# Designs tried in a protein design run: designed miniproteins, single chains, continued (3). Part 90

Each design is a single chain, and the fold is of that chain. pLDDT is the mean over its residues in the fold that is shown.

## One batch from the design tools (miniprotein)

Design m11315
Fold by ESMFold2-Fast:
Structure m11315 (fold): chain A 95 residues (1-95)
Amino acid sequence: SMPSEREIWEAMARIVIGIYKTHEGLGEAAEAVLRHLTEELGLSPGLAALAVAAALARHAGDDALAERLREAAERLFGERAREAIEAAEAVLEEL
């Protein structure tokens, strides 16, 4: 009864978001991007969390973490993951 790969990556994404909210001062930005993806685009909470985590990591200059989160999201959610990450990055750039 190990967690699924999806559950592990969704948990990792939420931890990454929590770190950027608490330690990097990106709390308002993270909440705004999450709200856009879930409320305006209607994305599932898990996909939204992965997309926001990837966008925040890239914005903070952690390209290695951003790439690993992108690869996991695309593997788990396919083409929708790329669209979600691009939307998250676009919203974050306007904040």
Scores: mean pLDDT 85

Design m11316
Fold by ESMFold2-Fast:
Structure m11316 (fold): chain A 55 residues (1-55)
Amino acid sequence: MQEEKIKKLDENYEIGLELVRRRAEREGMTPEQLEKAIEQLKKAYESMKEYVKKK
């Protein structure tokens, strides 16, 4: 079953969000740039979740 893999993806996604926000502060990103970075992370997370379900 993919349940354990999905749980790890959920945890990694949450950690990824924190890392993206910290990186944005460090690099002086605008709110719009931060939003786009979060959207890209969300797309990657959703794609991986779909991939795990298929395999």
Scores: mean pLDDT 78

Design m11317
Fold by ESMFold2-Fast:
Structure m11317 (fold): chain A 76 residues (1-76)
Amino acid sequence: SEALQLLREAGELVLKGIEAAQQGNLEEARKLFEEAIKLASEAYYQIYEKTKGKEVAEEVRKRTEELGKAEMEKVL
């Protein structure tokens, strides 16, 4: 439930970031994407901590942040 709420909020921030980028506001787009990455990584941590344990959850969080950052740098 809480993790799904975080993922929903992250998705809304991604859409706002895309809109900001389309308007040429790359600084605002970057901030929105960075916030979305943080929320998504926290959501995946919560999901995996309960199902696979803390060590796997930490690795998933780290990988989510790394992949999100890499994709953001390709788009901006």
Scores: mean pLDDT 86

Design m11318
Fold by ESMFold2-Fast:
Structure m11318 (fold): chain A 83 residues (1-83)
Amino acid sequence: EKEELEKGAEEAEKEAKELEKKAEEAEKKDKKEAAELYKQAAEKYYSAAGLYDEVDKEKGEEYRKKAEELEEKAKKLEAEAAA
């Protein structure tokens, strides 16, 4: 069970990092697309944080903070795109 949680956390972490990279690239072309990608990245970081909380509490706290930062960034970009 804990081994499965660790694998799940690593997969969510990888997906989150890939989405974050895509969001950074999208910021140059489309703020609306970038906001959506940052929201997706934040969701994956929240998933990774929850899984890591059981096996690596420090890493769980780190990724939860990262998810919050990306969620705020997405909200700002979405507001800018709507204006």
Scores: mean pLDDT 83

Design m11319
Fold by ESMFold2-Fast:
Structure m11319 (fold): chain A 63 residues (1-63)
Amino acid sequence: AVGLVCTAGRDYTAKTPDELSVKKGEEVLVLEVVDENWLRAQSLSTGKTGLLPKSAISSCRPA
């Protein structure tokens, strides 16, 4: 859901310019649910925004 802060369960390296790179344990703000498998998120560490696979997320809490 929009307005969640989620923790990355694994490292993810962006494969395209539209994707977000994260490290395991990094927190991201969910901006948009794009589809069944993808979120648009902002890294709270870097401020960068991009697409992130839902499989990279381990836990979420309200922002």
Scores: mean pLDDT 80

Design m11320
Fold by ESMFold2-Fast:
Order: sequence, then C-alpha cells, then structure tokens
Structure m11320 (fold): chain A 92 residues (1-92)
Amino acid sequence: AATGTIAGRVVDAETGKGIAGVKVSVLKDGVEVASATTDAGGYYKISNLPAGDYTVVFTKDGYETWVYPEPVTVTDNSLQTVIVDAALKKKE
C-alpha cells in the first residue's frame, strides 16, 4: 500500500527561530509508531506512514511538551505531505 509523509517546522514561540533537536513523536492509538528529530533550521520529515489518524507530540529539554491539538490524517497517497508546524514555549 502507498504511504504518506508528515513534515513541518518547529519554532520557539517567543523568537520565531527554528529549534534543533526537537523529538517529533507520531502516535496511533496512544502508541508511538514513528519519530523524527528536527534539524538546525527546525525542520523535520517523517515518511512511510500508513494511512490513518495520528497524534503528533513535540518534546525538547527546556521546552514544554506540546501535543498538536488536531488529529493528523495521513492518506495512502505517496505524493501527499501533511504539514504540521509547531511553536514551543520554554519551561520556567
């Protein structure tokens, strides 16, 4: 079956600057099925995802964990990329 892609950019909510080293976890029914880490510009890409509804979670030391508020639907269209961007708040 064809698989889809989730990609996006993670930025600091205060500065708008890309955050490197953010773990992007893709969960199905509460179980992590895929993950990626953001690059120096804050960009990530997760390919080869089966069609379905996923929860996307962003985690980085020094930042509050952020759960994307909407289900992320991946279709079985290999030409499709679902864009999921995030802005993370620093912990205090």
Scores: mean pLDDT 84

Design m11321
Fold by ESMFold2-Fast:
Structure m11321 (fold): chain A 59 residues (1-59)
Amino acid sequence: PSEETLEVEILIALGRMALSLGMRELAARLFEEAIRLAEEAGAPEELVREARELLEEAR
């Protein structure tokens, strides 16, 4: 896995943690950044899909 793919996974994990703490605005920003990086880096589509679904939950 590339460094960029790992960074996307970390952003998703941090966003999930933010959601569990009720920090929806922070979670949304983290998922938005994860989507941006995943698309730029050509990360697996499953990661892009997961981040997009989580972003909708954070809204």
Scores: mean pLDDT 82

Design m11322
Fold by ESMFold2-Fast:
Structure m11322 (fold): chain A 97 residues (1-97)
Amino acid sequence: SLKEQAEKEIEEARKLMEEAVASPDGLAYAQRAVGEFYRALKLAIESKDVELVEKIAKTAEEGARLFRQAGQTEAADMFEGVARIAKNAAEKLKKEL
């Protein structure tokens, strides 16, 4: 159930990313997406699921690129931060497993 909950939160974050890129005030949606990624990351770490943590990192990197292409620099920086934290978490988990 933790893995299913994490995957659901990744999906919700992805939908918020798409809404953020398309919206006049994308930053509010981007902030909410970041919150969902951190909730997913916590669940993935608690379940010791390196694959889910890496999926979060890749999805956040994709979001950062989309926001940069859209000229939403602040949102892009936030998503790059999520990706970096997730990558560091994946490395730590690989050493502990």
Scores: mean pLDDT 84

Design m11323
Fold by ESMFold2-Fast:
Structure m11323 (fold): chain A 63 residues (1-63)
Amino acid sequence: LVGAIARAVAPSPQLSPEELGLRPGDVVEVLEEVDDEWVRARSLATGREGLVPKSLLEVLGWR
């Protein structure tokens, strides 16, 4: 997933300061695979970084 451009398919509420809040349709770049369930991603709209569940992301392509 590192380097992938992905779209959120479901909302991700920012429940902690380490998480990235997302709405369905938000596009992110995957920066790091943290574990089997979580990635660190950057929002392309806002430039914010944080943790996102892998299950909420649909891969659109790679850079």
Scores: mean pLDDT 78

Design m11324
Fold by ESMFold2-Fast:
Parts: sequence; C-alpha cells; structure tokens
Structure m11324 (fold): chain A 72 residues (1-72)
Amino acid sequence: SMMEEIRRLNEEVLRLAEELKAEGRLDLVREVQEIVGRAQREAARLLEEGNEKEALEVVKRGAEEAAELARK
C-alpha cells in the first residue's frame, strides 16, 4: 500500500539523516528537512481541500526525493 511505502521511505530517510549528521554533513540534513517540510505543507493544503489521494502522493514523492538526496 502507499501508506506502507511512505512508512518505509520515512524510516530510510531518518536513518540516512542520522548518518549524515554523524558525518557532520549538516548542509545535507538541512536540505533533506526542507524537502520533507515542503511536501508536508503541500499535503496539508491538499487534505484541507479533501484531496487525500494526491496528498499521499505528494508525501511519497517528497520522501523519495529526500531519500535520494540523503544517499549522496
């Protein structure tokens, strides 16, 4: 399910962010947090409009983008 995919992506992002923080790559941690924050704000707007499916898609895309950046 999309919710399960989002959960796994979020777990990966958290693990990678902790590794980046331990390596002193605070600039990448900040970028990852900004990506996640933008996706969460857009998803909140879509949920207010009653567009739950699109909100989940936005959260998933944000998590994928954050994970991709964190792997660099």
Scores: mean pLDDT 82

Design m11325
Fold by ESMFold2-Fast:
Structure m11325 (fold): chain A 76 residues (1-76)
Amino acid sequence: KAGEELLELSKETDLPEEEAEKKIKELLEKYGLTEEQLSLAYLYVGVKEGKEVRYSEESKPELEKRLEEGKKINEE
């Protein structure tokens, strides 16, 4: 799914910036997503894979909402 593909792209340390931008654009077109939607899918996959997300207790409900939205975008 889109989030997993962006996560794999982020692991390519030797990728030129212009090529990374092209691949991100290809993901947006392939899945019919906006940059915001792709970011939500990426956030969901990143948290699922154990990436540490820093947030305050006050922002926890917004984070949980974004994770749920990202899951729906990534799984559909």
Scores: mean pLDDT 71

Design m11326
Fold by ESMFold2-Fast:
Structure m11326 (fold): chain A 62 residues (1-62)
Amino acid sequence: SKEELEEFAEKLKEKYLEGASDEELQELALKFIKENKLSDDEATELSAILLEKLNEIELEKK
């Protein structure tokens, strides 16, 4: 479960680095949540992982 969330977050990070739009990333995240029937807690955990990945990218841009 947590490993699957981390793998998906890494995939979204790769898409973001490839120039994917915020809309495209949001669509992918919503699809993942729907297909895997994530609970509110799991969706919150995914959001936290994504935020950490985005913070890493912002630090690399500086």
Scores: mean pLDDT 74

Design m11327
Fold by ESMFold2-Fast:
Structure m11327 (fold): chain A 77 residues (1-77)
Amino acid sequence: EAFRVFDKDGDGTISSKELQHVMTELGLTGKKPEESAKTVYDPNDPEFIKEVIRVFDKDGNGEVDFEEFITMMTKMS
């Protein structure tokens, strides 16, 4: 299911908007600890998406590599 979102670009890289889409879907499935506080892992916050990209943006091009995204997903689990 989520694979469809990743595959949209078909480049093996997840852009900011693709990442936001996936994180939003994950938010619909689970319950966040503190919605009113955009401190920790708030996928509803676009600033959070930028932060994630920055952390996993190894090449500094503003995109997240597919492997880096998987690593992030694993960390969240």
Scores: mean pLDDT 54

Design m11328
Fold by ESMFold2-Fast:
Structure m11328 (fold): chain A 87 residues (1-87)
Amino acid sequence: KELLEKKKKLVEVAEPFLKLAEYIGLNNGAAIPEEVKEELIKAFLESTKLAEEVLGEKFSGPDAFLKLKKLIEEVKKEVKEEEEKKK
């Protein structure tokens, strides 16, 4: 019943974080302020907690970031299609 809202919140929290992290990564060694690093870590941890709720599985290790990216791509398509259909 609440699953769609959880998926929607996961996309809203994780997608901006993933886009920002990719922009920083593509600069290959761009200096990142410590405050920005701390915010990215917080957003990543919150996103993984929401993803664990949606999948019912634990995330761990270096694969967690890659799994999160793939999950967001899939969930984003589902949520976008459902929202555009209703609105």
Scores: mean pLDDT 68

Design m11329
Fold by ESMFold2-Fast:
Structure m11329 (fold): chain A 55 residues (1-55)
Amino acid sequence: TVRLLTPEGRAKLAALEAQFLALRPDASEEERAAYREHVIASLEREGLLDVRYVE
């Protein structure tokens, strides 16, 4: 079972990541990963994740 973002969740994640990089172009890979995890956790609380089986 794999957790997938809905199309709406993916659009929000992409927009927020783009904004983060614009504000923090010097961000390390670790900082970018931490921000991504934070956004995904927020999207999960909003019900914008869909759990499906993907091969």
Scores: mean pLDDT 71

Design m11330
Fold by ESMFold2-Fast:
Structure m11330 (fold): chain A 65 residues (1-65)
Amino acid sequence: SHMEELRKEGIEKLQTTYGISKEEAELANLLGMDPWTYRDFLSRLKNLTPEEKAEFEKILEERKK
């Protein structure tokens, strides 16, 4: 309830302030990243190997539970 409202507001602020999508804002929040760290992270994501991508996807699925 109250915590979900705060989370939703945080995601909306990330979208508006940094010009990112809802999915990207939710991902940043899920990973516990501040907006500056998230931008750096996105830049690094483009250079991940297939093995690193598989590990990242596994972590995301575990976090979604």
Scores: mean pLDDT 67

Design m11331
Fold by ESMFold2-Fast:
Structure m11331 (fold): chain A 82 residues (1-82)
Amino acid sequence: MAPLIEVTEEEVGPLAAAVANGIYELDPSVDREALKAALEKEMREEYKKTGKVSVARILDVAAKYASPETAERLRATRDRLL
């Protein structure tokens, strides 16, 4: 089963920033600020509805902004979690 991350609303922004920074280190062609904003938006929406954030959603959003090679790696990671 895909893991869920227990976070507070205050932790969503820092977590989105950490994920965006991690993806940027793997793929410097990524627009880090755009990815951070997209992750924060999607994670806040999921948190508002469920009180949790899914790793699958984080990986899906990151893959959308990544290069094709990095996106393939992120999708492979997501598939291993399901």
Scores: mean pLDDT 78

Design m11332
Fold by ESMFold2-Fast:
Structure m11332 (fold): chain A 65 residues (1-65)
Amino acid sequence: GKIVALVRAKTKELAEKAAEEALKNFGADEAIALAGYSGEEAKALAKRIEKETGALVGVVGAEKG
């Protein structure tokens, strides 16, 4: 099945960089950069994507401090 990485970071630039890393290193089919999302918000989005698409969705945190 399709693998989607949701990548959280404090800034858009950090999230985009970490999303590129997820595509290259973790074998994800798609990576989505999430700037300003909480862990709970990202988890809720992951559950929604899994339900709507049947994909396996992982949530990854980048820089937070």
Scores: mean pLDDT 76

Design m11333
Fold by ESMFold2-Fast:
Structure m11333 (fold): chain A 68 residues (1-68)
Amino acid sequence: SMQKQQAAQQAFQDSVQALVAAGLDEQTAQRIAQSIVDSAMSLEDTPEGIYQKAQELTRHVLAVLRER
């Protein structure tokens, strides 16, 4: 449980950083990152799985933003 929370927090921070670097404002980046982390936590049950899924989802969001 604690390790999953730490993985989720790290994933959130990394996702916010990546989204802000891609040009989103901080509040929008935080909202999207929270959705990403919530989705990762619903799909994966291990700390590593949660982090990897959040990184995968963040890459998909960044790809969609680049195509618009």
Scores: mean pLDDT 86

Design m11334
Fold by ESMFold2-Fast:
Order: structure tokens, then C-alpha cells, then sequence
Structure m11334 (fold): chain A 76 residues (1-76)
């Protein structure tokens, strides 16, 4: 649905904002926790609405961001 797509896009934007906020400060552990907490809330919301595809997309996006943070932290 259109509403499902908008919710998904908003979740991605909010995760991007958290990434940028903590990336600049070098707070990778905090960034990871905040991204996971935000994603988990949005996944639960999507599941409650029966939007299994949105829930899976949010999880994949979260996993990619966490891996990026881990990679960046390891290279420092």
C-alpha cells in the first residue's frame, strides 16, 4: 500500500539520521544500539499491521547499517 511504502521510507530516513549523528561523534556502539532499537519498533509496527514485506525490508536495511558501522569501527 501507499501508506506502507511511506512508513518504510520514513524508517530508512530515521535510521540514516541516527547513523550520521553518531558517526560524526565516533560513537559506534551507541549508533548501533539506537538503530537497532528504532528498527525493532518499526518492525513490530509493520508486523502488527500485517505488512510482512515492510518488516523484512526494515530488518535488511538495519542489518546493512549495523554491518557498515562495524566495518567503519574496525578500520579505525
Amino acid sequence: SMEGKQRLEKSFEEMDEVFLKYWEKGKYVEATKEIENHADKEIKRAEQLGDKKAAESIKKYKDQMVKALESLHKDL
Scores: mean pLDDT 76

Design m11335
Fold by ESMFold2-Fast:
Structure m11335 (fold): chain A 89 residues (1-89)
Amino acid sequence: DKALADRILADIEANIRKEWPVTPEDEAILARARAEFDQLIAEYNKKLEETDDPEEKRKLEIDFTNKMIAVALRLIGELEDRRLARRRA
């Protein structure tokens, strides 16, 4: 669901802004993650149009959710690595 993707990204952005200063480099990382989310949403919607099987739709939803979580975790990890690198520089 697009609303789920938007919610995940919004929660990540809110947590980042609350705990860490947002730099132009962080903005570029966030923009890339937004593009990845948009691509996943487009692929999910296309696959939903290709099937009327409720079980197949359920599997697509689970796969989509797992992929969205993977992008979110990579985003968090990349930003955390950047924070740690700045601290250890």
Scores: mean pLDDT 76

Design m11336
Fold by ESMFold2-Fast:
Structure m11336 (fold): chain A 63 residues (1-63)
Amino acid sequence: ADVEQLALTLQDHYGLSPEAARAVAEAILAGDADKVREITRQAGLPESVADFLARVAADVAAR
């Protein structure tokens, strides 16, 4: 549920493909900031977006 909802939000806000959005959502919920940065850069998102989403993943890892 959480992965699906986050993936839909990423598709809506950033125009990611379903596959890329799901991969980023899974990496965020796993707390894997490095993987989030890699996927977002490969998807062509701005560095500011990659930084923001990686920080969200790091915050998840700290909980």
Scores: mean pLDDT 82

Design m11337
Fold by ESMFold2-Fast:
Structure m11337 (fold): chain A 59 residues (1-59)
Amino acid sequence: MSEEEIEELARKYAEKFGISEEEARRRILNALAQGVSLEAIKEAIESGSDEPLLREILA
């Protein structure tokens, strides 16, 4: 299963955005539940911007 991938993404997301790993994990899980792609989450981490996530959530 992808639990290890989600935890790794949460750690990188937390570091990039200056939030806790728990908060990052919840944001990632909430975005996935709303239909945001893993690719958008990875792009947000790599760019240091929430725009890829927000575009899919707010659209």
Scores: mean pLDDT 76

Design m11338
Fold by ESMFold2-Fast:
Structure m11338 (fold): chain A 85 residues (1-85)
Amino acid sequence: MRYQINRDTVLDTIYDRTQNIIDYIQRNPSDISTARTMVSNVSTMARNNGMDDTSNRFDQISQIQDPQTMIQQVQSQQNTIQSQI
């Protein structure tokens, strides 16, 4: 039996994943490919939970080539998520 995760729980999980992405980029600034994959996985999680707007925003972030720009865009989404919890 699988329990259903409510929207707030999904947003909290996405926030934790975004923190892991920022930490990864700060430790591995030359490995943008892995960071892009991590962001893409967050987009997929959001889409699977009916959060199409959130999914579209993270999908756009997954196309960013510059590590510092990616951190800034991820932090912007963290602020948005915190305002919804």
Scores: mean pLDDT 81

Design m11339
Fold by ESMFold2-Fast:
Structure m11339 (fold): chain A 74 residues (1-74)
Amino acid sequence: LLEKLKELRPAALAGDLEAQIEYYGALVELLKKEIEEARKKGASEEELEEAEKKLEELEKKKEEAAKELEKKKE
């Protein structure tokens, strides 16, 4: 997963919408795993809420990139 993020990051930063969708999607999956591990290790509710807010922001960025991609394909 981390290797995939490294490969996708340059293209995503260059404005490739397909790469952005995959990059944010991979970050979402990584953060979901980190949240589950944090829950198992007894992280505070505040720490979990902040991580979940970041997850929502990443999902929004992925959705926005998907909308822009659809707009350009039309």
Scores: mean pLDDT 77

Design m11340
Fold by ESMFold2-Fast:
Structure m11340 (fold): chain A 82 residues (1-82)
Amino acid sequence: MPDPLEIQATMYYMAGSIYYRFGDYEKAAEYYEKAGELFEQAGRYEEAAIAYRKAAEAYEKAGKEEKAEELRKRAEELEAKA
């Protein structure tokens, strides 16, 4: 049975990618961050780290350097668990 958290995380990740493509980096970052949270809750630490790194990149493009740095650190911690 598909994990509802994994399905929802994938949907948020896809939404983040769409917003990123049309240049709405703030929305892209928010959707990627939400995807990371859901992947983390599902125990998918590698996918969570990828989502958080994408969120950090999007926050950096949106001019939110501090938020980007926080999410990069979170991604590094999750990569250590994978």
Scores: mean pLDDT 86

Design m11341
Fold by ESMFold2-Fast:
Structure m11341 (fold): chain A 55 residues (1-55)
Amino acid sequence: MPLPDTSGLSIAEQVELLRRLAEEYRRAGPDDAAMRAALRHASLALNDQLIKEKE
């Protein structure tokens, strides 16, 4: 399962992506390792974007 592509997304779009992934994870259940990896990837990408926007 490929990780979500967060390149070129605005902060608002990345927040919406995280919200959607969290909802899917809630439905899939806590043992979905691929969904946890996707959430972690999207969260780190958002954090990196927030650091850049500080400038």
Scores: mean pLDDT 72

Design m11342
Fold by ESMFold2-Fast:
Structure m11342 (fold): chain A 64 residues (1-64)
Amino acid sequence: SEEIERLAERAGKSPEEIRKALEGAKKLLAEGVPESVIVQLLMRVSGLSREVAEEIVELARREL
């Protein structure tokens, strides 16, 4: 999707890496993990900036 491609470009990551981060965020949101914790995990595990991590969590919430 255009949103995934835009986030990948901003993060310096592949679209596949962003899709995996999005899928992980959706799973954690469904399990009731707080958004702030998911943002921190995305930053640590995937090397994403806070801004990109926050946008991924927002997308995950909208797609649930």
Scores: mean pLDDT 85

Design m11343
Fold by ESMFold2-Fast:
Structure m11343 (fold): chain A 59 residues (1-59)
Amino acid sequence: SLLEEAKKNLELLKEYNEKSNEIVKKDGSRESILEGASLGVKGIGYAVKSVVLRKEYEK
């Protein structure tokens, strides 16, 4: 279940990051990127999640 939670959080993070990129493309807010990254970290604070997020997010 830890991995399952991490995967869900990863998907949410990617969705938010994609939206954030759209704003940045227009010289928008860098805060959006910060929030997107924070979402992944602020999500369930499991150590396992960190490993899963890194692997999935990088590749």
Scores: mean pLDDT 56

Design m11344
Fold by ESMFold2-Fast:
Structure m11344 (fold): chain A 95 residues (1-95)
Amino acid sequence: MGLELAKEILRRAEEAPEPDAVAEEIARRALEEVARVLAANPDLSEELRELVLAQALADEAGKAVYEEEGKLDRDKAVERAQRALKLIREKEAAE
């Protein structure tokens, strides 16, 4: 996914519909990818870490939509990525 898609996901995360089981799965896969990237790049700035998370969410949401529908629906991928990001941020706030 492009950088513009990642920024859109970050900007509208709080407006996302309530998380569901698909959002939880996307969040888990995205966090695994983020952990891998951070292990390779431990000195990344906080801003770059947020972009890495948003990019991982966009990629995993896009894959999920493509697997379900046989085509990439960008708007649907963004919505699912936003739901997953909302779930991650809610869990972080609970700590």
Scores: mean pLDDT 74

Design m11345
Fold by ESMFold2-Fast:
Structure m11345 (fold): chain A 68 residues (1-68)
Amino acid sequence: MSEEEKRRLIEEAERRIREGEEEVERGMQELRENPDASTEEISRIIGRILRGIGDIIEGELTIKRVEG
């Protein structure tokens, strides 16, 4: 793998991490602002948070694989 390919993968991973962090923050805010949310609504929001966490984990693993 070239150094340029490594840089691109790291930049993509960093963007994925940022997007995931934003999804988690948004989801947690929605939970705080919607105390009367239905079980289905809560499940949808939690699903979005879990997706964000997944993006963060995948991004961090990609960086570790490329750098480690």
Scores: mean pLDDT 84

Design m11346
Fold by ESMFold2-Fast:
Structure m11346 (fold): chain A 65 residues (1-65)
Amino acid sequence: DRIAELERRKAEIDKKINELQKERSYAVKNGDVEKLKELNKEIQKLYDEKTSIDLEIRRLRAAAA
């Protein structure tokens, strides 16, 4: 089931975002501006991917009606 595969992929992305957010917290504590910049880019990319998956799931659900 493609929807089940996409939902699983979203769960993996959420897990990765949580890991990167923890790293961002450490970078803030250490004042590592360059690391924060890098982490913000990676987190944004993952959110963009998650949004694309949500849109695909929505389209698949509509097509199933």
Scores: mean pLDDT 85

Design m11347
Fold by ESMFold2-Fast:
Structure m11347 (fold): chain A 72 residues (1-72)
Amino acid sequence: MEKKREEVNKKVKEILAEADKKAQELLAQGKPEEARQLVLQAVAEAIRLIGDLIQEEIEKRRAEREKLLEEL
């Protein structure tokens, strides 16, 4: 599970870095609203990825618990 958390962290950093680069281009073009929107979307995607990781850990814990109960 630690390996998946590391992969999610890396992906989150990449998403935020891409958003920052694109936002800088939009700001240079005088489009601050589009830059803001893009950053908000990137943050929302990052939150979703973290949430998916947490849900997967919960599901795995439930599956392990259910398997142990079946052995009893």
Scores: mean pLDDT 79

Design m11348
Fold by ESMFold2-Fast:
Structure m11348 (fold): chain A 65 residues (1-65)
Amino acid sequence: GKKAIDNLVRNTGMSREQAEKYVKMIRDGSSVEEIAEIIVREFGVPLDYAKGVVEEARILLKEDE
C-alpha cells in the first residue's frame, strides 16, 4: 500500500492520512469513478486527471497484492 499512498500524495497534494482513506476505499471495492469524483470535490483537480491518479493507485495496490 505504500506506493499507492505515495502516488496519491505526490499527484494531488493530499495528506498521507487522506491517501490511506482512499486506498482503503479501493481495497473495499469502490470504483475508480466514485473515488475520482470525491478527489475532484476535495482538491479541485480535473476529473480525467483524478481518474488517472486513482487508476495508478489501484495498479500499484494490485502489484502489492
Scores: mean pLDDT 82

Design m11349
Fold by ESMFold2-Fast:
Structure m11349 (fold): chain A 62 residues (1-62)
Amino acid sequence: DKYAKEAGEAMEKAVEAEKAGDVDKANYYYGKGVLYGLQAYKDFGEEGLKKAAKAGAEARAK
């Protein structure tokens, strides 16, 4: 879904910012990913939250 995808993209940007040493940018995108994950939960229940969590984990693994 849209919010799970946006959560994953935010986590990817957070990881990129951490690699660049930009702590403020990393924290911003990490927080944005959490907010989109919560929106996915609100709209799609536990399934949405699980999709958002998986997207975040995949972003960290890459």
Scores: mean pLDDT 72

Design m11350
Fold by ESMFold2-Fast:
Structure m11350 (fold): chain A 82 residues (1-82)
Amino acid sequence: SMEEELKKAQEELEEAKKYVKENAANLSEEFILEVVREEAEKAGLDVEELAALLREALATADPAQLENIRLAVAKMVLRKKK
């Protein structure tokens, strides 16, 4: 149901926020790039093009954009460990 999907999404977001807070020092640009490269390869996407776009995004990101990128990467990492 939509309610169960929303609950799972909220739990995943809370886990991601906790991961970002507790692992801030480990969420370096290089770590973010490595996680995205692995996910892009698994998805059959252009790894080098996405890595280049992500480097540009990280270089130009405001604090809110950077936080959103870190949360997205945290979700990817947590999904791999399940």
Scores: mean pLDDT 79

Design m11351
Fold by ESMFold2-Fast:
Structure m11351 (fold): chain A 76 residues (1-76)
Amino acid sequence: MEKERLLRMYQVAVVFALGVPEYERNPTPVLARLIALAKELAEKFTEEEKELVEELKERILNDPEATHEEMKKQLE
């Protein structure tokens, strides 16, 4: 998988997993913009990439620190 594509999927997963719940608690224009951009990017993903984003989202929700470390290692 291309590192750039993986990074975009991870960024979208982070916004959906952490950004959307945060926006529900504390709505800000910055979070609204990030969520809108993540949704636009997600629409352009393939079905396979959408499944990977959902898997990443679940992993972020279960263990955000371990998921971040794994993704950092893969992207660096």
Scores: mean pLDDT 80

Design m11352
Fold by ESMFold2-Fast:
Structure m11352 (fold): chain A 90 residues (1-90)
Amino acid sequence: TKELLRQAAVHATAALLEVIGLETDGVELSAAARRGLELALEGIKASLEGNYKEAARLFREAAELLSQDPRTQAAAELVRKAAELLEKAA
């Protein structure tokens, strides 16, 4: 359980760093990708509060939105994996 939570955190963090890196490099994200980033951040907050079911829901919604932008496809897959790991940990 603790190891699943750690792996979920690694995947979610890697996804956020990818998206933040694009913005830092001056790449303008689509509205869908920006909303996906917002939901992923809310998911991390829910996870830190111990609300793993809500975090998984938010990460699944984030993955769908991030998958709409070709530049955030890798981030979408990482966030989806984080959701799956959190559901197994809950």
Scores: mean pLDDT 81

